# Designed miniproteins, single chains, continued (5), part 28

Each design is a single chain, and the fold is of that chain. pLDDT is the mean over its residues in the fold that is shown.

## One batch from the design tools (miniprotein)

Design m17013
Fold by ESMFold2-Fast:
Structure m17013 (fold): chain A 61 residues (1-61)
Amino acid sequence: MEEEERERRIEEEEKRLEELHRKAAELEAQAPIVGREALLEATSLSMEAIKAAVERVALLK
């Protein structure tokens, strides 16, 4: 893989990770409104997505 291509892909995955972390923080902030059960389910799904993205970045390095 070209170095510049690899760096571009890593940057895109890092941007996606930042967005996922931001979404998780927004969900946590809404806990008093949305309800704790819905928050736990949404947080669990977000953590799985973050884990998958981290693994993709690791494969690119």
Scores: mean pLDDT 71

Design m17014
Fold by ESMFold2-Fast:
Structure m17014 (fold): chain A 87 residues (1-87)
Amino acid sequence: AAAARRALLLGIAEAQIRHDEENLKKTKENYDKQIEETRKAGEKAGLSQEDIDAKVKELETQKENDIKFYEDGIARARADAAALRAA
């Protein structure tokens, strides 16, 4: 029973890690696209470089916060999986 329970919990932890890694990758790609689109749209609209840089910096800050959220989640899930393997 203990081995089957450990295998199930480990499988759940590994699935969570895969899901969070996929979300992290998509989040990075989505922010990179938004930043590029923001630069292009700002240039076409005739915005100053300072205004474009300010908008980009806001997106970069949001990107960093979202990346940290997923990285912290992955680290916790990996620690949980390691603990389950050691048990």
Scores: mean pLDDT 85

Design m17015
Fold by ESMFold2-Fast:
Structure m17015 (fold): chain A 63 residues (1-63)
Amino acid sequence: SAEEHLEKGKELYKQGKFDEAIEHYKRAIELDPENKEAWKNLADVYRKQGKFAEAALYERKAA
C-alpha cells in the first residue's frame, strides 16, 4: 500500500539510504498522488542531497 511504502521510505531515510528512500516515496506517490506527506518527504530527501530545484518542485506538490 501507499502507507507501507511511505513508512519504508522513512525508515531508509533515518538510515541515510537516500536513493532507496526516494524509490519508496515515489512508489507511495504513484499509489496515492494526494498524499501530501509523501511529497513533503520526497522534497526533504532531495534537499538533503543538495538538489534544491527538485526539492522546491516536490514541496509545491505537498501544498
Scores: mean pLDDT 85

Design m17016
Fold by ESMFold2-Fast:
Structure m17016 (fold): chain A 80 residues (1-80)
Amino acid sequence: MEKEIDAGVARIALAVGKLLASKGKLEEAAELYERAIELAERAGDRRLLAEALRALAEVYAKMGKEDEAERYRARAREAE
């Protein structure tokens, strides 16, 4: 039950983060993606975790934080 709730909230955070990123609110999107990562890890949902990690990597790349982007891309590959 708790894992299902965590996965559900992670999906909402990921969706809202994608909306914010599309509007250029990259820092706010990153905060929501970090929240989605925490919740996906707690839920044990590896697919959702990989998706959130890839989304955060893309946002960091757009912010010019390429070292962070590469670290999150590597974590996403390990989660799959």
Scores: mean pLDDT 85

Design m17018
Fold by ESMFold2-Fast:
Structure m17018 (fold): chain A 77 residues (1-77)
Amino acid sequence: MLSEEEIKKKEEEAEKLKEEGKKALEEGDYEKAIEKYQEAELIYEELYKATGDKKYLEKAIDASVNVLEAAVKLVFK
């Protein structure tokens, strides 16, 4: 299991990646948006597995939806 300090660091990293993904999406950089959202999804999934806290599962699902939205925009750009 991850330590409390490691959980906090991963949570902060995932939040930052989600913000970077949103910025890339707003700028029309759909490939970068996909990359950042996928990285955030993987971290939230790891946090869910480590903690069992459904909030991380919800965040992982949200990130996955953001990946799909960016991918659709990339294909139809």
Scores: mean pLDDT 85

Design m17019
Fold by ESMFold2-Fast:
Structure m17019 (fold): chain A 58 residues (1-58)
Amino acid sequence: SGRIEELEKRLRELGMSQQYIDTLRERGVSAAQLEEIVRRLEELRKKQEAILKEQAES
């Protein structure tokens, strides 16, 4: 399904390993559950970008 494939790609872009993504697929994790994982990783990445941006202005 296109939705799950798109979410897997996003997880990879957010730094999740292919090994964990494969595990989630094997377990039959729903698109909704993948969206929750993406949300949490995006929040962490946003916080890291804020720190790096502040350091770049130093």
Scores: mean pLDDT 79

Design m17020
Fold by ESMFold2-Fast:
Structure m17020 (fold): chain A 55 residues (1-55)
Amino acid sequence: SKIEEEAKLVEKARKNGEEMLKKLQANRNSPQDRIERVRKGIKLLQEALEKLKEE
């Protein structure tokens, strides 16, 4: 179904966000505001995945 395909795309985006967060945290010069925005983005993607799975 289209919902299953959308869930896979959101999960891929979540994993990409986690990799970005890891790289940002490894770099001392990374702005804390950017790290926080990426964390919030990952949370929103996780919430979107939960909603898609409930449909």
Scores: mean pLDDT 81

Design m17021
Fold by ESMFold2-Fast:
Structure m17021 (fold): chain A 80 residues (1-80)
Amino acid sequence: DERRKRIEESQRFAAEIGREFAEELDLGEELARELLEAEEAGDEERVKEIEKRLEELSKEKPLVKTIADVELRSERKKRA
């Protein structure tokens, strides 16, 4: 039945979108934490490495950079 197939496809699609967004959220938060740790340590080389990784990841997953920027802004404001 075409109707049942459409329901199953919609459920799989929704689950896939959920996983993709969760991955982007986790990556953005993780990279923001790593960048803040590198800044606190004064490790300029690592800061540049993480920024480059964010730029590369944002080409495939554009929300990662936005999430990281929001997290960084929030944390820097708390520490200022």
Scores: mean pLDDT 75

Design m17022
Fold by ESMFold2-Fast:
Structure m17022 (fold): chain A 67 residues (1-67)
Amino acid sequence: MVEAEVGGARARIYLDEDGRRVLEATANGKTLRAVEDEDGNWVFTGDEADPAVQGALGRALRLWRER
């Protein structure tokens, strides 16, 4: 699991019970959730994405790549 916080927004990336990558990002009380499908594409679910999550999300993705 990796976590990042930028400008009051938070993002985390972890593996679920099936070993799929899960991405969660929260800003202004809204939580974006995305799960990786079998083709490596992100399937977005949860609340409407707040643009404020972009910084935290980018940082979490970088940390995930570097682990």
Scores: mean pLDDT 75

Design m17023
Fold by ESMFold2-Fast:
Structure m17023 (fold): chain A 79 residues (1-79)
Amino acid sequence: IKVPSYISNNLKEAELLLKLSTEDLIKLLKHEDPYVRKVALVALLMKGDERAKEAVKQALKDEDENVREAAKFVLKSWK
């Protein structure tokens, strides 16, 4: 599977967030900054913790298009 550039461009920031718990990353999905929400989605993808599936599904309804696309890719990768 080829990773979209908007996900790969946030890999370094997502690596820093990997030290956070899955629950903390889920909390960041509701952050006011869409950039933070997108990076949190990439971090959840890298963790592979499917317990976050419901929170990622909610991100499919996000107001930001890039956040919605990231959530869609994460869910496809966790099948």
Scores: mean pLDDT 74

Design m17024
Fold by ESMFold2-Fast:
Structure m17024 (fold): chain A 67 residues (1-67)
Amino acid sequence: MKKIGVVYAETEEKADKAAEKLKKLFGVDEVIKLIGATPAEALEKGLEIEKKTGAEVIVGNEKGFLV
């Protein structure tokens, strides 16, 4: 099953750190970075991707995932 990460952060550097952790911890195939997005916007994007692709989606930021 394809795994996709959705990362939200205030800056690209924070998003890159979160994406790197997500790949290392969960082995995601692809990461979508949402700079300046809120947690709610990132969750909405994740649900949209799951619905369209059937992939497993993990949402988070540099502080943690699904918090």
Scores: mean pLDDT 78

Design m17025
Fold by ESMFold2-Fast:
Structure m17025 (fold): chain A 59 residues (1-59)
Amino acid sequence: SLADELAERLGISRRAAEGALAAVRSGDPVVIAVAAHELSKASGLSPEEVLAIIRELLR
């Protein structure tokens, strides 16, 4: 699943990956920004890199 692929690529839990995908699918820029920041902290990647990976997987 996309959540499993995202979790593996970022080195995060499946639950965190599911939350991130839901945030991006919401289309709410505040929710997306908060999710990107939390995943950035968890993965060691920038928020912009995290969002780029999520958007690539959703295409």
Scores: mean pLDDT 83

Design m17027
Fold by ESMFold2-Fast:
Structure m17027 (fold): chain A 73 residues (1-73)
Amino acid sequence: LTAAQLQAIFGQYDTNGNGVITHAEMTAVLSRIGNRTDIAALIAAADTNGDGVIDFAEFQQFVAAWSQTPLAA
């Protein structure tokens, strides 16, 4: 996936244009780009401040790490 494709997917769920998506919307995004059983744990790891939302920068970093290995280190 390119950054432009990720931005298009993210924007589909960021309906109010505030630059964040919820954990539920992140689960929907991940279901479109892959089939993972540890989605909830990965979302929790991406949500570094624990506010229940993921911003676009965290989303890009997360997807880049996720696509290499299940638990990129």
Scores: mean pLDDT 66

Design m17028
Fold by ESMFold2-Fast:
Structure m17028 (fold): chain A 88 residues (1-88)
Amino acid sequence: MEEEFAEADKELPAIQAAHRRLFSAVDANDVEAAKEAARQLGRLGREASPIARGVIDITVAVTITALKNQGKPDLAEAVREAYAEGEA
């Protein structure tokens, strides 16, 4: 338990910063900034603890769904592809 929390403490600031960049970019309709933030989240997810990776996956999935519901399917697809690129 303590070890899991210690790893989360190391990961959380970077993950939170990337999430904030993604949300800001999608709010601004900045496709390139959104793609870059999604790629960063994918890279963070590769090395993340299972709990942190789960949080990243859920946040990205919710963001993609929200963009589709807002009538922005191209931006949703760009975020999905960039996230997959970061995971590779």
Scores: mean pLDDT 76

Design m17029
Fold by ESMFold2-Fast:
Structure m17029 (fold): chain A 75 residues (1-75)
Amino acid sequence: SLEEKLKEAEKKLIEAVENVAPVEEIEELAKEVIRLEKELGASDKDIVLRQVAFDIELVAVEFEREHPESQRRSR
């Protein structure tokens, strides 16, 4: 179902962010999440808000990538 695909896409996005993946990979996953939410009937306003949230997360990942000393992996 679309709901299950959305959950899987969100999980992949979270894992990519936690692993400080390249911004291009995170953007692709974010676009997939947004597209699935649109297919599920999300309004244009909801899509804009989600996109802003993803942009904030992308800035955080870029910050971690630029500051390797903060790339402490918890196991």
Scores: mean pLDDT 74

Design m17030
Fold by ESMFold2-Fast:
Structure m17030 (fold): chain A 70 residues (1-70)
Amino acid sequence: AEKLKEEAEKYLKKAEEYAKKGDAEKAAEYGTKALELAKASGDKEFADEIDKKAKEIEEEMTKKGIATPV
């Protein structure tokens, strides 16, 4: 449903915002939620786009040293 795509984009934006603030836990939480909603929408192409953007957020967190477990 279209609403699931809108919510996925909102959660992706939240993940990006928290990643910029250095909150890796919240960024990961919202990023995961965005992917779940994108997959639940049944739109594989949309889910692939959300996955790509979530990976970019993960890269930004890694550059800031907040996503590396070691």
Scores: mean pLDDT 75

Design m17031
Fold by ESMFold2-Fast:
Structure m17031 (fold): chain A 64 residues (1-64)
Amino acid sequence: MPIKEEEILEALGRMYYGLGKLLLERAKDPKGAAELYRKAAELFEKAGDEELAEEARKKAEEAE
């Protein structure tokens, strides 16, 4: 079954979102977390997932 580009971008976005959460909660690196959340937002936006992109953007703003 062909993998759609949007599915790959969403999976990468979820990965960066999770890493951002780990940096914020466990490593206490809000700047690093904000960068990863912004990356996740860009990936979700390219995947066409506007709701997840907005959520990731809000997390980036809250982290910094």
Scores: mean pLDDT 80

Design m17032
Fold by ESMFold2-Fast:
Structure m17032 (fold): chain A 81 residues (1-81)
Amino acid sequence: MSEESKEALRKVLEKVAEAAAVYEKDPENLDGLIEKLEEAAKAAEEAAKVAREAGDEEAAKLAEKAAEEAKKAIEELEKKK
């Protein structure tokens, strides 16, 4: 795995951790959680692009899955508003 792919995936993990922190602090703050999950989805989409350009196919697939899961979580939270 390239250093570029590692850095991009690290950013995804940071955004996921931020979303988890919002949920732990206030589970009823759906808007704040959605905002952090949107940031995580964008980071995951960028990580997938970086990984593909670097030839890191497994990293690209992992990042794509992370983006899809974040988007599904956002959709479910939007339905609860």
Scores: mean pLDDT 80

Design m17033
Fold by ESMFold2-Fast:
Structure m17033 (fold): chain A 76 residues (1-76)
Amino acid sequence: MPERYPLDTERLRELMLARGVSEEDAELVVEMAKKADYNGDGYIDETEYAMVVMFIATLPEEERDKAIEALEEAMA
């Protein structure tokens, strides 16, 4: 099975905000996720997932874990 994960960027934004990520940082992560999903099909592969995670690592430390948890929940 190809390693492709569903990613609803609207749900990702909602989950990040619910976890206490700022609106500005949630917007940046959502934009990165949209860029990773080049074809706009709502799925990302392992490489695209790694790109989003690397971007989250540039956020303030207090928001990194929250953003990663939101990303994983949005892909479930």
Scores: mean pLDDT 77

Design m17035
Fold by ESMFold2-Fast:
Structure m17035 (fold): chain A 89 residues (1-89)
Amino acid sequence: MAEELLKEAEEAFRKGDYEKALELLEEAIKLGDVKTKARAYVLKGRVYLEQKDYEKAEEAALEALALAEFAGDKETAEEAKKVLEETRK
């Protein structure tokens, strides 16, 4: 369920439908485990970067990093750090 929401959110993001992507990501965050939430927050940060909302992108990236580190998901933690670096340029 939550993994399907992430895939749909990734597709919406790829198509430039940022509003739909954010709606799907909020559902994935509500329903997902720690790893799913971390990945959802990474993608949420990427959506906000595309919208040039750097403050919300930073908030999402910090949450993703905390969740990914807690879950031991090194790959997602590195993705979150990349989003965070983009917010500070």
Scores: mean pLDDT 86

Design m17036
Fold by ESMFold2-Fast:
Structure m17036 (fold): chain A 89 residues (1-89)
Amino acid sequence: KKEEGEKLYEEGLELFSEGKYEEAAKKFKEAIELLGEENVAALVNLGKALMKLGKYEEAVEYFKKALEVKPDNVVAQKNLEEAEEKIKA
């Protein structure tokens, strides 16, 4: 449900701010399941959490999904570039 998904997203943001990136990623994934794959904010923040965990290939997938929904999202574009650089390094 929307309210439940929004709560999970907020919990993910709090966990991310505390440096609990694995728990944050889990909450963002659960939020996406309830809010839908079109939720750009949740997709971008999941990608950012995965970046912090060194899961660059997974992060790339979520940033690409965000850009499929909103191609002009500068945050997703920048993070995608950084993730792809990390994979090549």
Scores: mean pLDDT 86

Design m17037
Fold by ESMFold2-Fast:
Structure m17037 (fold): chain A 98 residues (1-98)
Amino acid sequence: SMEEEKKKELIERAEEIIREAEELIEEARERLKTAPEEAIPLLERAIELAEKAIELAKEAIKAAEEGNLEEAEKLILEAEIQLGLAYIQLGVAKLIMK
């Protein structure tokens, strides 16, 4: 019961990371179309970090499905860190772009 609840929680958290990262990538790609030269590297880094967050979150789902809950939680925390860094890069780019 508790293990099944934890597994469901971890999968839902990973799916949310994937959704947020995909939305961030779409915004960053749209912004790249009109970005000044100084914002381009920040938007590119935001995309790279968000893509890494998606990869880690997908690995977390697989680990959770296999019953490796400790590994899944570690991968989710790593994915959250990468997504957080992606938001920082996007935020700085947006300040340059206004």
Scores: mean pLDDT 92

Design m17038
Fold by ESMFold2-Fast:
Structure m17038 (fold): chain A 55 residues (1-55)
Amino acid sequence: GSAEKSKEAAIAAAKAGDTAAARAGAHEWSVLSGKTVLPPTGASPEEALAAAEAV
């Protein structure tokens, strides 16, 4: 579903070093999935990737 696509996009962006896209993707995934993830502001790319992969 859309949550899974946002998660995959966040992981890909984090691996590419696109910190803004990684944070945005992780936030969208948290909204769609109801999971606890890093907020879009103040999140590091490593933490965004870890949060996305944890699900």
Scores: mean pLDDT 65

Design m17039
Fold by ESMFold2-Fast:
Structure m17039 (fold): chain A 59 residues (1-59)
Amino acid sequence: GELIRRLAKKDGGLSEEELEEVLKLVEEGRYDEAIKLLMEKAGLSREQAENMVKALSTV
């Protein structure tokens, strides 16, 4: 239940520049650093950050 509220605010919690840095790290294969950024800046859990990085690397 509370996870939906967190997700709704997570995308708004990162600036566009921070999202661009995450995308660059994923493109460079630095997945651990992208995961850490998502956890620290957006407050995502490790599992949520891993899922987001997976989605970005697959598309």
Scores: mean pLDDT 70

Design m17040
Fold by ESMFold2-Fast:
Structure m17040 (fold): chain A 55 residues (1-55)
Amino acid sequence: MTLVQQILELLAQGKSYREIGKELGLSEETVRRIVANIMRALGVDSEEAAVAKLL
């Protein structure tokens, strides 16, 4: 699985950016930036919309 898919799956499970960072060995800030970049790439403004588009 890609890192992007892992982050979206953890968001779908209701995990916070801090919890996702701990599970993947990333900082909370890095997770937040990745999610922001995913949302821009998909043309959406929420995590729920990004999850719906990719999962």
Scores: mean pLDDT 80

Design m17041
Fold by ESMFold2-Fast:
Structure m17041 (fold): chain A 104 residues (1-104)
Amino acid sequence: SVTQSPASITVAEGGSATITATTSTPQDVIAWLFQKPGQPPELLIRNGTTRVPGVSSRFVGSGSGTTWTLTLSNLKKEDTGTYYAVDFSTMPSVFGQGSKVTVV
């Protein structure tokens, strides 16, 4: 299973947000997806810590074992959307419930 928190957070432009995912298995790796309102999800981070080429260094994946963290720094209004932790080590893949980040 993948448990994600917080469910929702509002931050000022230029602020920071931290999203945590907890997995049931220490060998699982988490990918982080970002979905803008009305658009398909985009991959930000793979294997818990590896940024996808072209993704801003303001987005940092960290963690190990069963606890994985996505840190969003110097937030822009364009970063508003839902962030999902996904466990791709299983078939089918398991999604966290999502964290809605609103930049004001």
Scores: mean pLDDT 80

Design m17042
Fold by ESMFold2-Fast:
Structure m17042 (fold): chain A 80 residues (1-80)
Amino acid sequence: SLEEKVREALKAGPDALVKLILEEVDYSIFLRIATKLGEELEKAGKEDELIEFARRVMDALQRYRELVGKKKLKPKKYLE
């Protein structure tokens, strides 16, 4: 199932999640699955696993945005 593919990619790391989003799962479908998995972890009281899950999802989403050219390229911290 797509949920199982997302679970396997989460274990493999952010690069595997990005590849899954680019090649197999639409971005909106990925977000729906990730939301459902996060809710399952929250309901199970697995706070440490929920935090790790959130970190992996956020890192993968950031890498995905960079690959599709939606980067924040502003070096304002070094120019002001």
Scores: mean pLDDT 72

Design m17043
Fold by ESMFold2-Fast:
Structure m17043 (fold): chain A 64 residues (1-64)
Amino acid sequence: MVEEVRKRLEEEKDPSKAVAIMVGEILREIGDLLDAILAGDEAAAKEHEEHVTALMELMKTHKF
């Protein structure tokens, strides 16, 4: 959940580790999105697409 990632980012004071957390979560959601597309699960694909979009917005607004 994006809210859990936000809390982890707020708690992490090392910018390098914060970037690693953000990139790691985005990559995991992209993997899940691709798996859903391959399975033909449009509902799951849409949910993971929304999560990727939300994480990308969090990345753009977070001060590293």
Scores: mean pLDDT 81

Design m17044
Fold by ESMFold2-Fast:
Structure m17044 (fold): chain A 57 residues (1-57)
Amino acid sequence: SDLEKEIEQVAKDARASVAAHRASAAEDGTSPVAELDDAQLREAARRGVEGERIAQA
C-alpha cells in the first residue's frame, strides 16, 4: 500500500543520510552520530508516517 511505500522510502533516505554523515565525520576525525540498524530505522519511519496519518485523519 501507499503507507508501506512511504515508510520504506523514508527509511531508505534516512539510512543514506546517516551513512553520508558518518563518512564525512570519519574523514574529519569527529565522533560519528549514533548508529541505528535497518530494523530500527524502519520501525521509526513506520511510527512517524502512521502518526502523521492519524493526526491528519
Scores: mean pLDDT 64

Design m17045
Fold by ESMFold2-Fast:
Structure m17045 (fold): chain A 65 residues (1-65)
Amino acid sequence: NEKLERIAERISLMTGLSFEEALELVKKAVEGDLKAAEEIAKLLKEKTGMEVDPEVLLETIKEES
């Protein structure tokens, strides 16, 4: 799915995760896995200083996929 790949590529770039690792987390988040969204949010904060609510991130990924 090109939309999921686009989201995963952006997350990979921002967090330093591999594309494959980012894609797995994005796929889990699309399925409603809040723990995957929490992991993405944690890495975003650690790598970029960006604070994101994991529930908001989960909803955004689901809407954009």
Scores: mean pLDDT 82

Design m17046
Fold by ESMFold2-Fast:
Structure m17046 (fold): chain A 83 residues (1-83)
Amino acid sequence: MKLPSEEEGKYVEEVALRALRRIDERMAAAGIPDTQETAVLKVAGVLLTLARIIDLVMEGKSREEIEAEADRIVDDTVAKLKA
């Protein structure tokens, strides 16, 4: 497995933290309670975002494509939290 550069690693961290913040904001806006069950789903969504973003960065994908995929995972995570 290729390790990301320091700059790539910093970008991955920024995207992941942004995704976590967006999930928290969307949960609050939708009235989804912060329970043990929703916390597990949120953590799973963040971990999936991290794994996918690392892959895209290592593949040399554009920032636009990377951010679009992160937003898609956030949307999927929030949809599962509402179901």
Scores: mean pLDDT 77

Design m17047
Fold by ESMFold2-Fast:
Structure m17047 (fold): chain A 82 residues (1-82)
Amino acid sequence: VEQAYEEVLAFLKERNDEEGIKLVEKLYENDTVEARIALGTFAAFLEIIRTLDKLYPDPEAAQRIADTLLEEFKKVAEELLK
């Protein structure tokens, strides 16, 4: 979980996404099973996107997929923090 947290946090810091950083920090602090699954799943998707971009370079497609997944992740994170 620490690796997933670090990868997601690094992604959000690179984007200067302060709200995303705050959500991820709260998920990590809560340390529920659902929070761990959400963080791990998002980290795994980011790794898949990076791998696909290296094998089939399309930075625009990679960015679009990452943005879409981040939007969905934030929705899940907000629901888990209720």
Scores: mean pLDDT 78

Design m17048
Fold by ESMFold2-Fast:
Structure m17048 (fold): chain A 70 residues (1-70)
Amino acid sequence: SAEEIYRLARELAEAAARGASREELRKLWDELVQMAKEDPEAAREALERAQREGDAASATAVGEALKVAE
């Protein structure tokens, strides 16, 4: 769902900001890309939401995942 994708993008951005391990960041990124591949429409909705909320980090994460997924 768009909510799950947005939550995961925020989780990834927060983990990166706190200096999480490469293994943790890779796992979150791989999950985000997989969700974007399975439901590109939900990923686009999550991107639009991040943009509306002014959440640049989450918007960037979802946007990059969509590029990889397509």
Scores: mean pLDDT 85

Design m17049
Fold by ESMFold2-Fast:
Structure m17049 (fold): chain A 82 residues (1-82)
Amino acid sequence: KEALEKVIELLERAIEKLREGRYDEALALIEEAIKIAEENGDEKTAQLLRLTLLRVKELLEEGRVEDAILVIERTIEELKKL
């Protein structure tokens, strides 16, 4: 539970960094969340976060920052159901 709470906290901070235009910092926070899930042996969460990171990167390259935020918000909601 503590590892999952840390993952959610990092994703919420990533949203904040996206709103500030700090895209590299936001991506680094998602990568840190993936590492925590992997180290905790939570492969389901790690796989979900890797897909989230890929989609966020694609959306940011297209200038679709609000859609990138929405992807992270949906990921947080999914994790809260686990």
Scores: mean pLDDT 88

